# Ledger of designs, part 50: designed miniproteins, single chains, continued (2)

Each design is a single chain, and the fold is of that chain. pLDDT is the mean over its residues in the fold that is shown.

## One batch from the design tools (miniprotein)

Design m5725
Fold by ESMFold2-Fast:
Order: C-alpha cells, then sequence, then structure tokens
Structure m5725 (fold): chain A 65 residues (1-65)
C-alpha cells in the first residue's frame, strides 16, 4: 500500500542521512552500502537479498526511539 511504501522511503531516507549519502529514498548502490554498514554496526545478519523480513527488522530498529 502507499502507507507501507512511504514508510520504507522514510526508513531509507533516515539511513541515507545517517551515513551521509544523497537522500533519494531509493535503494541504490550507495544506499545498499549504507544498509550493509548499518547491519554490520548493529550485529544484524548481512544478506545480499534484502528479503521483506530482513528489511522489516532493520526498519523497526532504525525507527524505534
Amino acid sequence: SDVELAKDSKFLQKLQKKYNVKVTGLLGNSTLNALKKYQEEHGIEILDDLGPQTLLNIEKKLLEK
């Protein structure tokens, strides 16, 4: 749904801001590298395929206060 897509975009934008990459809200190579750094720094398993469950777990951790 549009709500879920907007949430994913906001998550990607937060990740891009945290790692000083261009804020596009899209999953490009720079954003993928930032995501892998986030996973490594937080002890999250790094997967080449960003399955829905993996993305959901990362999103929850990043969006929590």
Scores: mean pLDDT 62

Design m5726
Fold by ESMFold2-Fast:
Structure m5726 (fold): chain A 71 residues (1-71)
Amino acid sequence: SVDDLIRKAARALREGKYEEAVRYAQEALDNATTPEQKVAAYHLLAQAYRKLGDTEKVEEARKKIDELLGA
């Protein structure tokens, strides 16, 4: 489920497995059916990319969160 993927991404982040966190968060995003699920997945992507030093992808994820919350 999307919730299982979100939990796996969060766990990977806690364990310092940032590439794995990106993978799980991206899978969660690809399967998300609600704005709340998409926001959670983008939040995890932003955090993982920040740890990986990918500033452009952090900004893209933040922009998507703002768009989803501004609707």
Scores: mean pLDDT 87

Design m5727
Fold by ESMFold2-Fast:
Structure m5727 (fold): chain A 72 residues (1-72)
Amino acid sequence: MQAEIERASQELMERMRAHEDDLLAQLEIARELAERMLEQVKETGVLDVEEVEAKVAEELAEAERLVAEALA
């Protein structure tokens, strides 16, 4: 009984660690995509780059906060 609970706890901890790594990897991908999108916007010159930069920064800050809360 106790041994079964210990194994289940270890399996759950392993899955939680994998989930943490997954969230951090997703955040890094989002940052890279956001940077590339901003470069494209700057190259076109047809959009308000400052407004787009501000919104992208706000979305990334929110994503970082949500990841930090999920990991706490």
Scores: mean pLDDT 68

Design m5728
Fold by ESMFold2-Fast:
Structure m5728 (fold): chain A 70 residues (1-70)
Amino acid sequence: LTDPAVAEAEARNLIRAIEELLKEPETPSNLSALGILRSALKNLLPFIEDEALRREAEEAIRRVEERLKE
């Protein structure tokens, strides 16, 4: 299975990418990219041992899901 330290580093990078992309206009390309990043972050969630990081990941996923509902 994935090393938790590697998964946490990946999760931090994905959270940052999601936060930057959420500042961009809601184009089909940007919405597609958000969906891909959300799915990748959800796949890493079981491997995140840091509770604060897991909460940040869950919040990032929630914000993407809110954006995609529109």
Scores: mean pLDDT 81

Design m5729
Fold by ESMFold2-Fast:
Structure m5729 (fold): chain A 100 residues (1-100)
Amino acid sequence: SVEDIKHEVLTILDLFLEALRAYRAPEALLAGVEALREETEEKLKKAKSEEEVLEIFQEFLEGVRALVEAHRSQLTPEQLAVVNEMLRTLEEFLEELKER
């Protein structure tokens, strides 16, 4: 259902934020991702179809990629590798949701 997909997306976003905190992402990057998460939650409340939810999730991922690039100089090579792996996992989750 649309509501089930919304809950799954929000859960994954919250897990992503916890992972960024656990791996000690720069505060500016964390703040940016937290702001995107809040914007994404507000958009999800208004979404009326599963397709709209997936589009909103894709927009979130694009926003996170832009934030990572903007803050690239503040990331160690190890932190960058971990963040890129997390983003790859989120992209795989988006593709899994599209196949349902």
Scores: mean pLDDT 87

Design m5730
Fold by ESMFold2-Fast:
Structure m5730 (fold): chain A 60 residues (1-60)
Amino acid sequence: SHDQLSEEITKRILADPDYIDQLIEEAEKTGDMELFQATSDGVLRLSGKGPAEYIEVKDP
């Protein structure tokens, strides 16, 4: 169940990167720890690198 949820979240994030922020906000305001955990796992599975994938870049 949890693995299926995190995998589905990963696929949705690949289609819409903004979905990550939405999931985190929803999990925090609803207090859904399962959703928060699944989102974190989904992000880690997606990159394999973890949070270091978040790099502030600006290409003018």
Scores: mean pLDDT 65

Design m5731
Fold by ESMFold2-Fast:
Parts: C-alpha cells; structure tokens; sequence
Structure m5731 (fold): chain A 115 residues (1-115)
C-alpha cells in the first residue's frame, strides 16, 4: 500500500500532467506516472525509500527533457518548477535526501529565466 507521501506525490504528478496544453506532453507524462505508480507499488518495504528517490529523480530528468524538446510556455515552466519544489518537500518530509533533484530544480529555474 502507498504511504501518504507517495499518494501526495502521485497526485501532484497528475496535476502537473493535466496543466500542460500539448496533448503529446500530457500523454507522455500520464504514461510516466503510470510506470512510477506501478514501480512504487511493486517495491519491497525495505527498498521503498531508495526506489522513491530514484523514480522521483528519473521523472524530474524526463520532465526537463520534455521542457527542452517541446519548448514549454512560461506558464508551463512555472508549473514544472512548482512541481519539482513540491516533490523535493515531500521527499524531505519522508527523510529522503536527493542532491540530484536539487540540481534539476535549479536547471528548471534557469530554463524559466531564458523564456
């Protein structure tokens, strides 16, 4: 069963996916969310924090690639930054430290400044 933090993370991922205007971006994000949920549900309890950190970092990387590939609007980039900040906060509450996610958040902010 998913923890409250894992459920909150999945909900904010779905919220982000719905905020994109491009149907191709929405479909790709929905697919990633489905994979994320399945991997998380399949993880044994003793590995769950490690799996959560790795999946969150992987999703952040895919979102940055989508931002660069599809030329997101300033509004969509703001939503991406907000999403990454919320993910970082949830992981911190769960006792998970990920410096890779912090680096990705800074890169997302740089992309926002260029637009």
Amino acid sequence: MLTPEERELLEIMRELAASFKDPEVQEELQTLIDIFEEALRSAPPERRKEVLARLATGIAGQLLDLAEKYGLTPEELDKLVEFLERVQAILEKAGIDTPELRAMLERARELREKK
Scores: mean pLDDT 75

Design m5732
Fold by ESMFold2-Fast:
Structure m5732 (fold): chain A 86 residues (1-86)
Amino acid sequence: EELKKKALEYIEKAEEYVRQAEEALSQGNLDLARKYLEEAKEYLKKAQEYANELIRNGDFESAKEIQKKISEVRFRILRVEVQLEK
């Protein structure tokens, strides 16, 4: 429970930073958007560490749920990164 809860909290923080990056991009503030993406990536890395611990403890169902949410946020990060290169 605690590992899953911590992973979800970190994913929520990553989602918030991605939202801020998307907003900064829409305002033409490319440097701020990049800064928020780096914060989002850091929180996703922490969430992935908890997913790995869930796997080690045999909680495959929670790990699968967390990994799916991480991949969704990674896709949003990629969409912002592609726009920053244009």
Scores: mean pLDDT 87

Design m5733
Fold by ESMFold2-Fast:
Structure m5733 (fold): chain A 77 residues (1-77)
Amino acid sequence: MKELEEFAREIAAEAAKHVYDRLKAAGMPDGEAQAVAVRTAKEVYEEALKMLQEGKSFEEVRKRAEEIADRLADEAV
């Protein structure tokens, strides 16, 4: 359980950083970019943990995290 939670936190942090960096590069103000990054971390963590509990592979979870990050970044622009 703890190992799955740790991986979910790591993937959520990676997704959040990716979104934050993309939005900042696109000229979004820091506060707005941070807000989207926080939403990304939350959504990715919840989905990743659910998928891991369902027996999905780490590769499947990473792909889903990327899809969520891209969607939220696109919605923010």
Scores: mean pLDDT 84

Design m5734
Fold by ESMFold2-Fast:
Structure m5734 (fold): chain A 95 residues (1-95)
Amino acid sequence: SLDTLAQGRSLAEQAMKLIDDVILENEDKLSDEELEKLGESLSNFMLRMVFRPTDFSGIVDDLEDILEVIKKSVPEAKDKQRQIEELIEQLRKLS
């Protein structure tokens, strides 16, 4: 439905904003390898949002891949990690 599409987009955008905040605040803590992995996962997410915005399960997978890198690289960002996880779970329920 249109409501489901609007809700899914809003949840994905909120998760991405939190992810961007974590990366920008902690860029000095990220290795070149971690930055490369984040760049690849972020690119996959952005492409999916543009070309396959109704693929909520795929968007969830992309966000989970990003979150796993963040959990490993910035374990101290617990509050933002939890908020991202809650948004991913809400998005998963729309799938």
Scores: mean pLDDT 84

Design m5735
Fold by ESMFold2-Fast:
Structure m5735 (fold): chain A 75 residues (1-75)
Amino acid sequence: MEEAVRLAVEGWRAYLAGNLEEARRLGEKALEKLEAIKDEEEREEAIRRIEREAAALAAKATKDAEKSAFFAKLA
């Protein structure tokens, strides 16, 4: 579980940094680790933890993207 969550969070950080190839690579590894979790409850808990951490990172990135889009519209 910890490995899948770690890889997914690192993938999200790479995505937000604009490293799309690295984000895809880490995301694929995270999915592979999630699929290897035989216990359905552990897998669902890992997914919820990933979603929670990803949502927090995405909220910060969305504010930064909105600023960029606002200034782009003014140009």
Scores: mean pLDDT 73

Design m5736
Fold by ESMFold2-Fast:
Structure m5736 (fold): chain A 80 residues (1-80)
Amino acid sequence: EIEKLKKRAEALRRAVDGMEGTLKYLESNPEYKEEAQRLKEGAGPAIDEARRASDELTAEYKRLEQQKNELEKLIKDIEN
């Protein structure tokens, strides 16, 4: 279902944005230098994986949405 894929993609996107924002904040503050380094080492791969998964789900639901729109146009042409 397109809506489920979209919702999953949006949830992953929000999670990625939140993690990237946190990392950026920590990197900009000298007192959190060690924490930023550990987060980058530990969470970096997970952030990249979540971003890739979000992109894949986004591509999939957009493809299905395009197919739905094309079918709706064909139905409209037949009915006219």
Scores: mean pLDDT 77

Design m5737
Fold by ESMFold2-Fast:
Structure m5737 (fold): chain A 100 residues (1-100)
Amino acid sequence: APLSFLELSPLERQIFHLLAVHFKEGLTIAELAEALKLSQSTVSRHVRRLEAAGLVRRDAEDPSRYLLTDAGLAAYRKATMPFASLEEVKAHLAKLSEEA
């Protein structure tokens, strides 16, 4: 079912930004939950919604990892102008990974 970027919740937009930064390697539910300081069950629900919308997919070699689809990456690029830069998100994520 088509879901536009504009219909995403603030949390789903944060998940989308993190997955965009890690578009080559992907992130697990556990990594997203740690980065966002949320429960894995909360993050998992929202990631499954993004997957159902065709914006996110599981990695074929490691199905615990989630990546943006080509459609997801295209939608992210069109919608990122009102958000923080990729460099700012990368710096924040690097700091969070050091705290793990």
Scores: mean pLDDT 74

Design m5738
Fold by ESMFold2-Fast:
Structure m5738 (fold): chain A 83 residues (1-83)
Amino acid sequence: FKGSEENRERMLDLSTQLVAAAVKRTVSKRLGDKKEEKEAAIEIAKLTAQLAPLAAANGEISAEQAAKDKAAAQKEIEKLKKE
């Protein structure tokens, strides 16, 4: 319904964490650290799931799209955790 400056601050913080996780994944991949790469990928998916409802609340995406993005991120986390 409504965007707020507090919601934008939260999105900025989560987006900053997402960038840091993406950098960690890239570095881990270059170093051949498969465990760290997998952990970074899971972190990216978790942050994406948290950002989706905030983006919808801010009017940037629909509530339906946010639900789909969150569900896709949750499936990715489950997939990455499977042996």
Scores: mean pLDDT 79

Design m5739
Fold by ESMFold2-Fast:
Structure m5739 (fold): chain A 68 residues (1-68)
Amino acid sequence: KIQQLREQNLQQLRQASEQLKKLNEELEKAKKEGNQEEVKKIQEQIQKLGQQILDFQIKVSEEINKIK
């Protein structure tokens, strides 16, 4: 049970890390182009993704605590 939750957490974290990498590359491109609207949008997407990762980690921790 706990092992499955930890594996799911690791998989989602890896996927999110790949998405963050792509978003950071797009952010750098938008900055070079002077596109302030795109910079803002990408920064919001990065923040949102970071919050989703944190929320998932909290849920996993809560489930582990329930079992104990």
Scores: mean pLDDT 76

Design m5740
Fold by ESMFold2-Fast:
Structure m5740 (fold): chain A 57 residues (1-57)
Amino acid sequence: ALPTPVTPEQEAKLLEVIRITNDALDGKISIDEAAERIAEITGVDPETVKLGLEGAL
């Protein structure tokens, strides 16, 4: 964890990633859909995001 100040835009993106992750864990959306949405928000490739989400389940 890095104690760096976040902009309101960065904070909103982080909150959205958390929300998407929770929705995937609750089964409201697929892991594939969650990975694609998080990848779009963060600029990380969907395959890397998907591996992280699968590791959390």
Scores: mean pLDDT 75

Design m5741
Fold by ESMFold2-Fast:
Structure m5741 (fold): chain A 70 residues (1-70)
Amino acid sequence: MTIEELEKKVKEAREEFIEKLREVEEQENPSEEQLRELQEATKKALEAARKLEEARGLEFVPSEADLKLA
């Protein structure tokens, strides 16, 4: 997989995460399905970022925002 393809996956995964996070935050009582979808979107975004950093020859370091959301 090229770096460009990995960058695209990171952007797509982060957009999905932001959309799911907004849906959960806008709900007073989010459903178990919504919470599960947010967790999966978070994992997908972190994995995509890790793969991109590994492809660049760097060790993956989660951002402060990622740590607060975990």
Scores: mean pLDDT 73

Design m5742
Fold by ESMFold2-Fast:
Parts: C-alpha cells; sequence; structure tokens
Structure m5742 (fold): chain A 77 residues (1-77)
C-alpha cells in the first residue's frame, strides 16, 4: 500500500487505528471540495482488497484533488 502511495507522489504521514471505510470516504469527499494542503485518508478495508483496488482508489482521489501531497493509512487492530 505505501509503495502505491509513493507511486502517486504521496508521503505517508502515519497509520491510524480504527479508520473505517465510511469515515475515510466522507473525509475524501470533503477533501475534493477543499483546496490547499490536504491529506488522503486510506480506509481500513476488510477483507483487504487486491493491490489494484487500492491503486484505483488512490488514483481517483489524486485526480479529483491534484493538491493532495500526503496520506494517512488506516489499520484494523
Amino acid sequence: LEEILKEFGLEVLEVRDGLTAEEAEAANARVRAERGETVLLVPTLEPEPPEEEYRKLIKEAVEADPSLKRALIGRKV
């Protein structure tokens, strides 16, 4: 996952426990409406999807907000 984020020029800030798909999706929708320094939230997905799905999600987010420079990855404990 971190390697995919780097392919799109995103710097990983940290991994956050308990970040849900719904929380990340809502935050990413808000990011697309806002400009400036923004952080891409990558949700904790269960089951974990294949790498191609993460690549699609990240590509769509970056294309929707080209000001995006950093990412925060969610994980499940």
Scores: mean pLDDT 61

Design m5743
Fold by ESMFold2-Fast:
Order: C-alpha cells, then structure tokens, then sequence
Structure m5743 (fold): chain A 83 residues (1-83)
C-alpha cells in the first residue's frame, strides 16, 4: 500500500508539472502493484490532457488506499492551485 500511495503522489505531481510521460510511468507501477482500476482511470485522464481530472482521480485512489490526511491535503492543494 505504501508504494502505491507514493506512486499516486508522484503521478499527481508529474501531471501537475505537465510531465505526462512520468505521470503515466508512475500509474503503470500502480497497475504492477495490483491497483489496475486506479491506474487505468489515472492514465485515461492524463492521456486526455485533463490535469484536474488526473489529480481528482489520484485523490480518490489515495482515499481508497487509506492514505493519511497529510497526503490527501497535498493533492487537494494541487487541485486548488489549478482551479
């Protein structure tokens, strides 16, 4: 779970910075860890150029994985910065 949370956070940061190749690579690592549904949803948003959608998908994935309030707040702040 901890590795999946870190890959989700890194995918979100990469997407926010416009590094879609790196964002997809971190999402692919999620799929390898068995979180294929989260990974596929995230990759779809990134490929569509939907940065806010990618961040929201990452936030929902983090909630599903039981990430800390601190980790959730990091992604929520990223969403706020894009709106």
Amino acid sequence: KEEAIEHLKKAAVAALRGDFELAIKHAEELAKLGYTKIAEALIAKIRAGDVVGALRTALEGLKELGASEKDLNIIENMIESEE
Scores: mean pLDDT 82

Design m5744
Fold by ESMFold2-Fast:
Parts: sequence; C-alpha cells; structure tokens
Structure m5744 (fold): chain A 104 residues (1-104)
Amino acid sequence: SLREKFKELIDELKRLVDRAMARATSPEAKALIEEAKRHIDEARKVVDDPSLTEEEQKERVSEHLSRAIGNLLRTALLEGDPELIAEVRRLVQRYAEKLKEIDA
C-alpha cells in the first residue's frame, strides 16, 4: 500500500538520521539532524492520519522528507563527511524510486 511504502522510506531515513547523529561533532550539525528528525516524525504523523486522502499524504510526506534530506545534506557538507554524502545520495535515489512506484 501507499502507507506501507511511505513507512519503509521513513524507516530508512530514520536509520540514516540516527547514524548521522552518532557521527556529528559540531553543535550546528547536531541541530540540523535534530530538525531532520522532527520532519521525519511529522511525516510519520501524516502517514498515520486516517483522515487524509492519498494525494494529501503524498504531498505532505514529500514536503517533510525533502526538508529532512536537505538538513542531512547540509550536515554532511558542514562536517566534511564523504560517507554521509554518499549515504544521502543513495537515499535520495531510493526516495525518487519509491515515489515513482507510488505514482505508477
């Protein structure tokens, strides 16, 4: 289902956020990751909301996940972490693939 695919993507992103937090050294990077986590939590609430239409869920989840991904990229660039940059790039590709599966 759409909900199940969104939950899989949210879980993947949550695991990446947890790994990024474990490696973060600067207070600024930690703040960016905390904000990314809040967007992931908000995306989860949208997915779990039975009153929202499929289109509303898709739009709102995409907005929150895009913001979370943006914060992870900023963290990777700030920390100079090429491994995190590679992980975020792979996740963005999977995100695009999951959205295509949902739209097709």
Scores: mean pLDDT 80

Design m5745
Fold by ESMFold2-Fast:
Structure m5745 (fold): chain A 101 residues (1-101)
Amino acid sequence: MSPLERMARILDALLERGPLSVRELAELLGLSQPTVSGYLASLEHGGLVVRRDGLYSVNRENARALFEAMLNGGTTNRELARFYNVSTSTVSRIIRRLLTP
């Protein structure tokens, strides 16, 4: 699984299931806790994820603003998939969950 695919799966899980711990994400994704922690740190530095009381959740407003800006700038799901070496279906699923209430 590529680094971006792992990040995409973390975002997908958080968007579907609400606030989750590192342990819960590791169990859901079949990844080690250190691996999940590393990706969560990257997502938090990018403003896409926040941590409260040991639980992680998507910063929906920041994530939505980022994806809306990319799409409005002419970036396609195919171009996002190409940049990050991930499937277009993974990108489409994340965008759908962020842009639809």
Scores: mean pLDDT 75

Design m5746
Fold by ESMFold2-Fast:
Structure m5746 (fold): chain A 57 residues (1-57)
Amino acid sequence: GPPLTPEQEAILDKALEEAGLTDPAVRERIRAHLQLAPDLTEEQIRQVVENTKARLA
């Protein structure tokens, strides 16, 4: 899919920092997953980060 917009990247970075997800491999996995969505909202970005955190716990 297309690359994330600067606004979407900022939302992702903030959500990852707040979640304590500092592993670059985890960040790249989430970014790649988000790029599959054709209509990506802030809520969807936050949901993917939360779901990933839950799977890693």
Scores: mean pLDDT 78

Design m5747
Fold by ESMFold2-Fast:
Structure m5747 (fold): chain A 68 residues (1-68)
Amino acid sequence: MLSEEELKELADRVEKAVRDAIAQGNRTAVLVGIEELRRLKELAKQNGYDDVAKRMEEAIREAERALA
């Protein structure tokens, strides 16, 4: 199982990748990133890492807004 530290490191990498994809206008990469963010959000919630879950939710909303 991922530790809180490992989950935070993974979350940071996925958030950066999604922001880079948005900046590049790469719609396919943004869609893949949203799926990764959703998985990380659920994992964070299941482990009680509320701050990470909130960050993932905010990143998902940003990415979904960029696709509109």
Scores: mean pLDDT 83

Design m5748
Fold by ESMFold2-Fast:
Structure m5748 (fold): chain A 71 residues (1-71)
Amino acid sequence: MKIKLTLEVRTVEEAKAAAEAAIKAGVTEVTLTVVLEGDQEISPEELAELEKIAAELDKVAKATLKIVRKE
C-alpha cells in the first residue's frame, strides 16, 4: 500500500521522532517540514542534523526536507 505523509516539526528532536515513526509505519513518501517562527534561526549544527535525518529517510522512502518561515 502506498502511504504518503507530511510532517510538520519545530525542533530537531521532533524531526527525529517523526521520522522514526514514519519508517515504522512503512510509509513510501515523507515530506518533513520544519517551521521557523518570526526571526528564529537554525544553527549550522541543527541544519546538519536535519539533513542527516532526511538522508536516512531517503534510503527507505522518498523523502523531502522543507524549511519554511512563518511571519
Scores: mean pLDDT 77

Design m5749
Fold by ESMFold2-Fast:
Structure m5749 (fold): chain A 100 residues (1-100)
Amino acid sequence: SMEEIEKFLEELSKKEPSEKSLEIVRRAAEDVGIELSEEAENILGVLVDLYLEGKLSEEEFRELVSYVLKKDGVPEEKIEPFILEIEVLVGLELIKEALK
């Protein structure tokens, strides 16, 4: 399971996130007051794209986001605030897409 997660995230690091998903990640980081590496921003952006495309469940998305933040050295006390913020921003984007 852990080896499968690492392999999956390594493949995601080779993909380009959409500009929209990268903006969502950066807004969440700014709102919570965390500094993300360029690699973590990229991976998180791709995860947002996959979630918006219906390719990840909410539970899978939360687990993978948490893993990326922990690996990037984000303090434990900022992980849940970031996840809550990104879920709000992603939820708003899903509503916007459903209205078009």
Scores: mean pLDDT 84

Design m5750
Fold by ESMFold2-Fast:
Structure m5750 (fold): chain A 99 residues (1-99)
Amino acid sequence: LLPSSPEELARVIELMERALEALRAGDVEKAEELLNEAIRAASPNSEAQFLAGLALSVLLMTRAVAETAGDSEEEIRELAARAAIPVVEEAIEELRKLL
């Protein structure tokens, strides 16, 4: 994976920390928006892009699976947030090691 500048890493970390706050508040739609912004802020083929993309993928896949299972809208949001939180937390830790 390509290295990111310290300025880029700081911006991606800030966006991912905001996404984490949104997930903890149950605002899955806001978290999805912030993770998409983090991906766009990251350089192509960077570790930052990969980690932000992985977090978004977990969020979206969990929603799709829960929707297929017939879970309520509230349950879908709760499951998606629960699945995405540890991935976002780990991604933030890994990106901080690159600063």
Scores: mean pLDDT 85

Design m5751
Fold by ESMFold2-Fast:
Structure m5751 (fold): chain A 99 residues (1-99)
Amino acid sequence: MLTPEEARELADEIGEALKQETELDRVRILLLLSGVLSYLAGLDEPLSLEEVKEILIDELKAAAELYPQLRDEYEELIERIKKVESIEELKKVLLEFAS
């Protein structure tokens, strides 16, 4: 399960990557990821892998509809998230995307 503390730590790490990002397209995706993870931390309850994946994928799908020029990048991240089988793997995928 993803704890509120882990969600906050992950949001903060992505937020630090966001401060160093110069590519506007990457800034938009990192801002979305940091925002969603901050929201999950604010729920103050541990979430299952499937709940976290569902929320992230739904938000990324919504963003892909709003920013069709970034659709391929959002869809690539969605497919990577779908294949994740553990919280540790999810953290790795999100942090690798942020780097």
Scores: mean pLDDT 85

Design m5752
Fold by ESMFold2-Fast:
Parts: structure tokens; C-alpha cells; sequence
Structure m5752 (fold): chain A 100 residues (1-100)
């Protein structure tokens, strides 16, 4: 199982790649697919975490960085997708903590 630090590093790398795609004028469908691939990887890795405190730390950092990316984005579509991911991660955090 990857550590919280390893999951965060992969997430940060993927998020920066998405920002570069936006700057390069990549199609919205490709940006959307990349964001949901990154999000899916975090969801799968997070489900393997058994310690609620480590899980909370991961979720809080992921949500924080998605919110920061949404604030910094000049594209209304990318902002909407990032805000949607923030809502999905908040719901996921709540549901998973109830099962721990």
C-alpha cells in the first residue's frame, strides 16, 4: 500500500499535468478524463488506508489542493470540474469515516 506521502506526490504531479494541459489548450474532454483518472487513483489508494487519522490527513490535503487549483484556474469549465471533485472527495471522506 502506498504511503499518504506517496499518494499525495502522485496526486500533485497529476494535478500539475492537468494545469499544463489547460495552458497548452488541450480539449476539455481530455482535461476532464485526466482529472477523473487522477481522482480515481486517489479514491482507490485512500480506500486501502485503515488508519482514520492518516485517511483524514490525505483527504484534507487533496481537498485543499483541489480548492486552490479551482481558485487559480481562469477557465470556468476547469473551475467547475475541480469544484465538483472537491464535493465528491468531501462526500467520500464522510462515507469512508463512517465505515472505519
Amino acid sequence: VPSVEEILEEFRKGLEEVREMERAGAPRSEIFAALYEIGGKVFRAAKAIKDPEEFKKLMEEVIKELEEAARESEDSFLRAVLRHLVREFREFQKEQLEKM
Scores: mean pLDDT 83

Design m5753
Fold by ESMFold2-Fast:
Parts: C-alpha cells; sequence; structure tokens
Structure m5753 (fold): chain A 85 residues (1-85)
C-alpha cells in the first residue's frame, strides 16, 4: 500500500524533526544568546536540506556543547552545511 508507506515515511520524518528540534532547544539553553541565534540559523538550514544529517550533526554538536566546546559545535554545523551545498 502506497498510502501506508507514505504514512510511515511521514511519521519517520516527524520523529526526526522532533529529535532535531529538541537538540536545538538543548543547544540554545547551553549557549549565549548570540551563539544560540547562530545555532538556530545553521540547524534550520540543515533541516531544510537533510533532516537525517541535521540530526546526526546536531547530536555531535550537542555533545561538544555539553563539554563547553561551543565554538567547535558551531563550526561543526557550519561544515556540515557547506558539505550539503
Amino acid sequence: DDAAKRIEEGRRHRELLDEVTDIGLQLRELMSPEQAEEISRLLGELIKIDVERALEVGREALKLAQQGRFDEAIELLRKALEELR
């Protein structure tokens, strides 16, 4: 059933979006307002291009941010976006 496949694909896409959104909120909570604005911009652009890649890179950026490595987290997102251009 094409309908069942489309429903499952839509569900998977929403689950990925929810996970990336949660990661973005956690990143913003850990960072300065200026860094949070840059993270929101970069993650938003990644989500528009490739949600799965946005999730993978977002998870890695969150781990860096949790270690206080905020500049490295932002740079990781910038590099991922450049790779997808």
Scores: mean pLDDT 81

Design m5754
Fold by ESMFold2-Fast:
Structure m5754 (fold): chain A 61 residues (1-61)
Amino acid sequence: SLMDQARQLLDQIVEALRAGDSERAIALLEQFQGLLAQMSPEDQQRMLALFDQRAAELEAE
């Protein structure tokens, strides 16, 4: 599903950021935004909430 693909991309974005691979993180973020554009408003809201949670967790590391 689009939601599963977006979760996988989000995990890859987090790993790229932890590795300091900004170029890869940007490319993955572009793919993530493309998937969000294909989702329902409800699924976009759920995925953005997950993104915010993951970003907060990464910032706390």
Scores: mean pLDDT 84

Design m5755
Fold by ESMFold2-Fast:
Structure m5755 (fold): chain A 61 residues (1-61)
Amino acid sequence: SSSLLDFAAQLRARADEYDRRAQELFSRATTPEDLLEGEILLGMSALLRGMASWLEKKAAS
């Protein structure tokens, strides 16, 4: 289904944004809060990519 593939693409785009923000936070890391935010973003990114992969497989039937 195109809607499932579109949603998967949106999840991957969001994950890419989270990865970029995490990288910026780590490169600037001046506080424990920056490091924590970066780790949370990486965790969310991994989850979104997993969901996108599952949706892509489901769409392929």
Scores: mean pLDDT 86

Design m5756
Fold by ESMFold2-Fast:
Formats: structure tokens, sequence, C-alpha cells
Structure m5756 (fold): chain A 85 residues (1-85)
């Protein structure tokens, strides 16, 4: 649906905005604050998916799931790199 597509695009845009902030982070504390924001965003997305299960294209849900996994791995990598400094 158009509403589901708009929600997915909004989610992707919010992830893109967070990715810029993660790239600019200078400390572990900054990354942890961004990780908390990411976790809140993922929780909101998961609630939307649960409420709209029968209306969502499984392929779009899977695309979002892959994006979430890639972003989480990127956060862990950034945090580890800063901890090593």
Amino acid sequence: SAAAQQQLLAFIQQLSDLAVQVGNAQSVEEVEALEAQFDALVAEWDAFVAANRDRLDPALVEQARRGIAVFRAGLAKKKAALEAQ
C-alpha cells in the first residue's frame, strides 16, 4: 500500500540520517547514544510490521531486516574502532 511504502521510505531516510551521524561520531559515548536512537527506531519499525503483517510485501520487510542487520554491524565496527584508539 502507499502508506506502507511511505513508512518504509521514512524508515530508510531515518537510517540514512543516523548513518551520517555514526560516521561523524568521535567517541564511544556518541556511538552508544546513536545506538540507543537506532534501537528505538527499530522497535518502532517492528511494531509497525507486527500491526500491518497482512498488508506488507514480505520482500520489503526482508529488505528492511537486511538494512537493520547491516547498520547494527556498522555500529559495532565503529564502536570497536573508537575503543581501540
Scores: mean pLDDT 83

Design m5757
Fold by ESMFold2-Fast:
Structure m5757 (fold): chain A 103 residues (1-103)
Amino acid sequence: KKKQEEAVAVAEQAKGSIEELVNRSDLDDEVKAKVLKIMDRTVEEVKKAAENGKSLSEIADIAREGVQEATQIINENSEDPILRFQFHALKNELTEKLDELTK
């Protein structure tokens, strides 16, 4: 229960960080909306998995998959090396935090 709540918090924090990066970027508004929609869906799926008693590993996989999907959209729609690096760093931070929770 406590680790599931922490996994939800990690997903919500990742969404907030991604929203800030996207909103500060020069990305097209349609691309920004698409990335934010993916993150909204990811957080909702993480919350539902936690409420349905899914394993911590399953919850972590949902969060990783959502951030990976958002990262792919950025890589397809932006040649900005700084934005790409920041998304890669966020993905790595999310993975590290989720791995720590699943120990």
Scores: mean pLDDT 83

Design m5758
Fold by ESMFold2-Fast:
Structure m5758 (fold): chain A 84 residues (1-84)
Amino acid sequence: VPYLTAAMIEYAAGDKEQGTYRLALLYEEAKKNGIEVPKVFEEAYKEYPKVKDTVKLTGKDANGEPVSIENERERAKAEVEKLK
C-alpha cells in the first residue's frame, strides 16, 4: 500500500494517532515545497500538537527497517518529493 494511502486510512478508519502524525508531517513538507494536498492533511496538522509527543509508530517502512519518529520525517520528505 502506498504510504500516502496508508496514512489516510489510518487517519479515517484505523490508528487515528499515527494517521494524524503522518498526515501532519506530509502537510508540512508539502507546504514547504508549494505542493497542494487535500484539506484533510491541514486538519491533521492542526491536531499534530496533541500527538507529536505521545504517538507510538508501529510496523516497518518500505526498506524493512523499524519505523521511528526521525525516519518518518525523512519519509514524509521523500513522499512529497515524488509529488513534484
Scores: mean pLDDT 70

Design m5759
Fold by ESMFold2-Fast:
Structure m5759 (fold): chain A 92 residues (1-92)
Amino acid sequence: SLEEEAVEAIKKLLERAKKMSEEEIKKVLELLKELKYEEAVKRIEEAKTEEERAEALVSALLLLAKEGKASEVVSEEELELLEIVIRATESV
């Protein structure tokens, strides 16, 4: 089901977010600031654990994907995972 595909996509995105370099994270923050997603920026900067930071980054990547900006920071394969999650959330 689309819901099962979305759960698997989220797991893969969380693993990817934990492996993001400082330069990739800075690029995400730059794009969020340009789009004025100040709450998403704070969520990433204020994260106290690697898990909280990964969740904040995945949420930010989903926002960037909806704005057509995720391709500037993620691969085509990762963009497809983001699109699966978006479709699952919009079909509810």
Scores: mean pLDDT 84

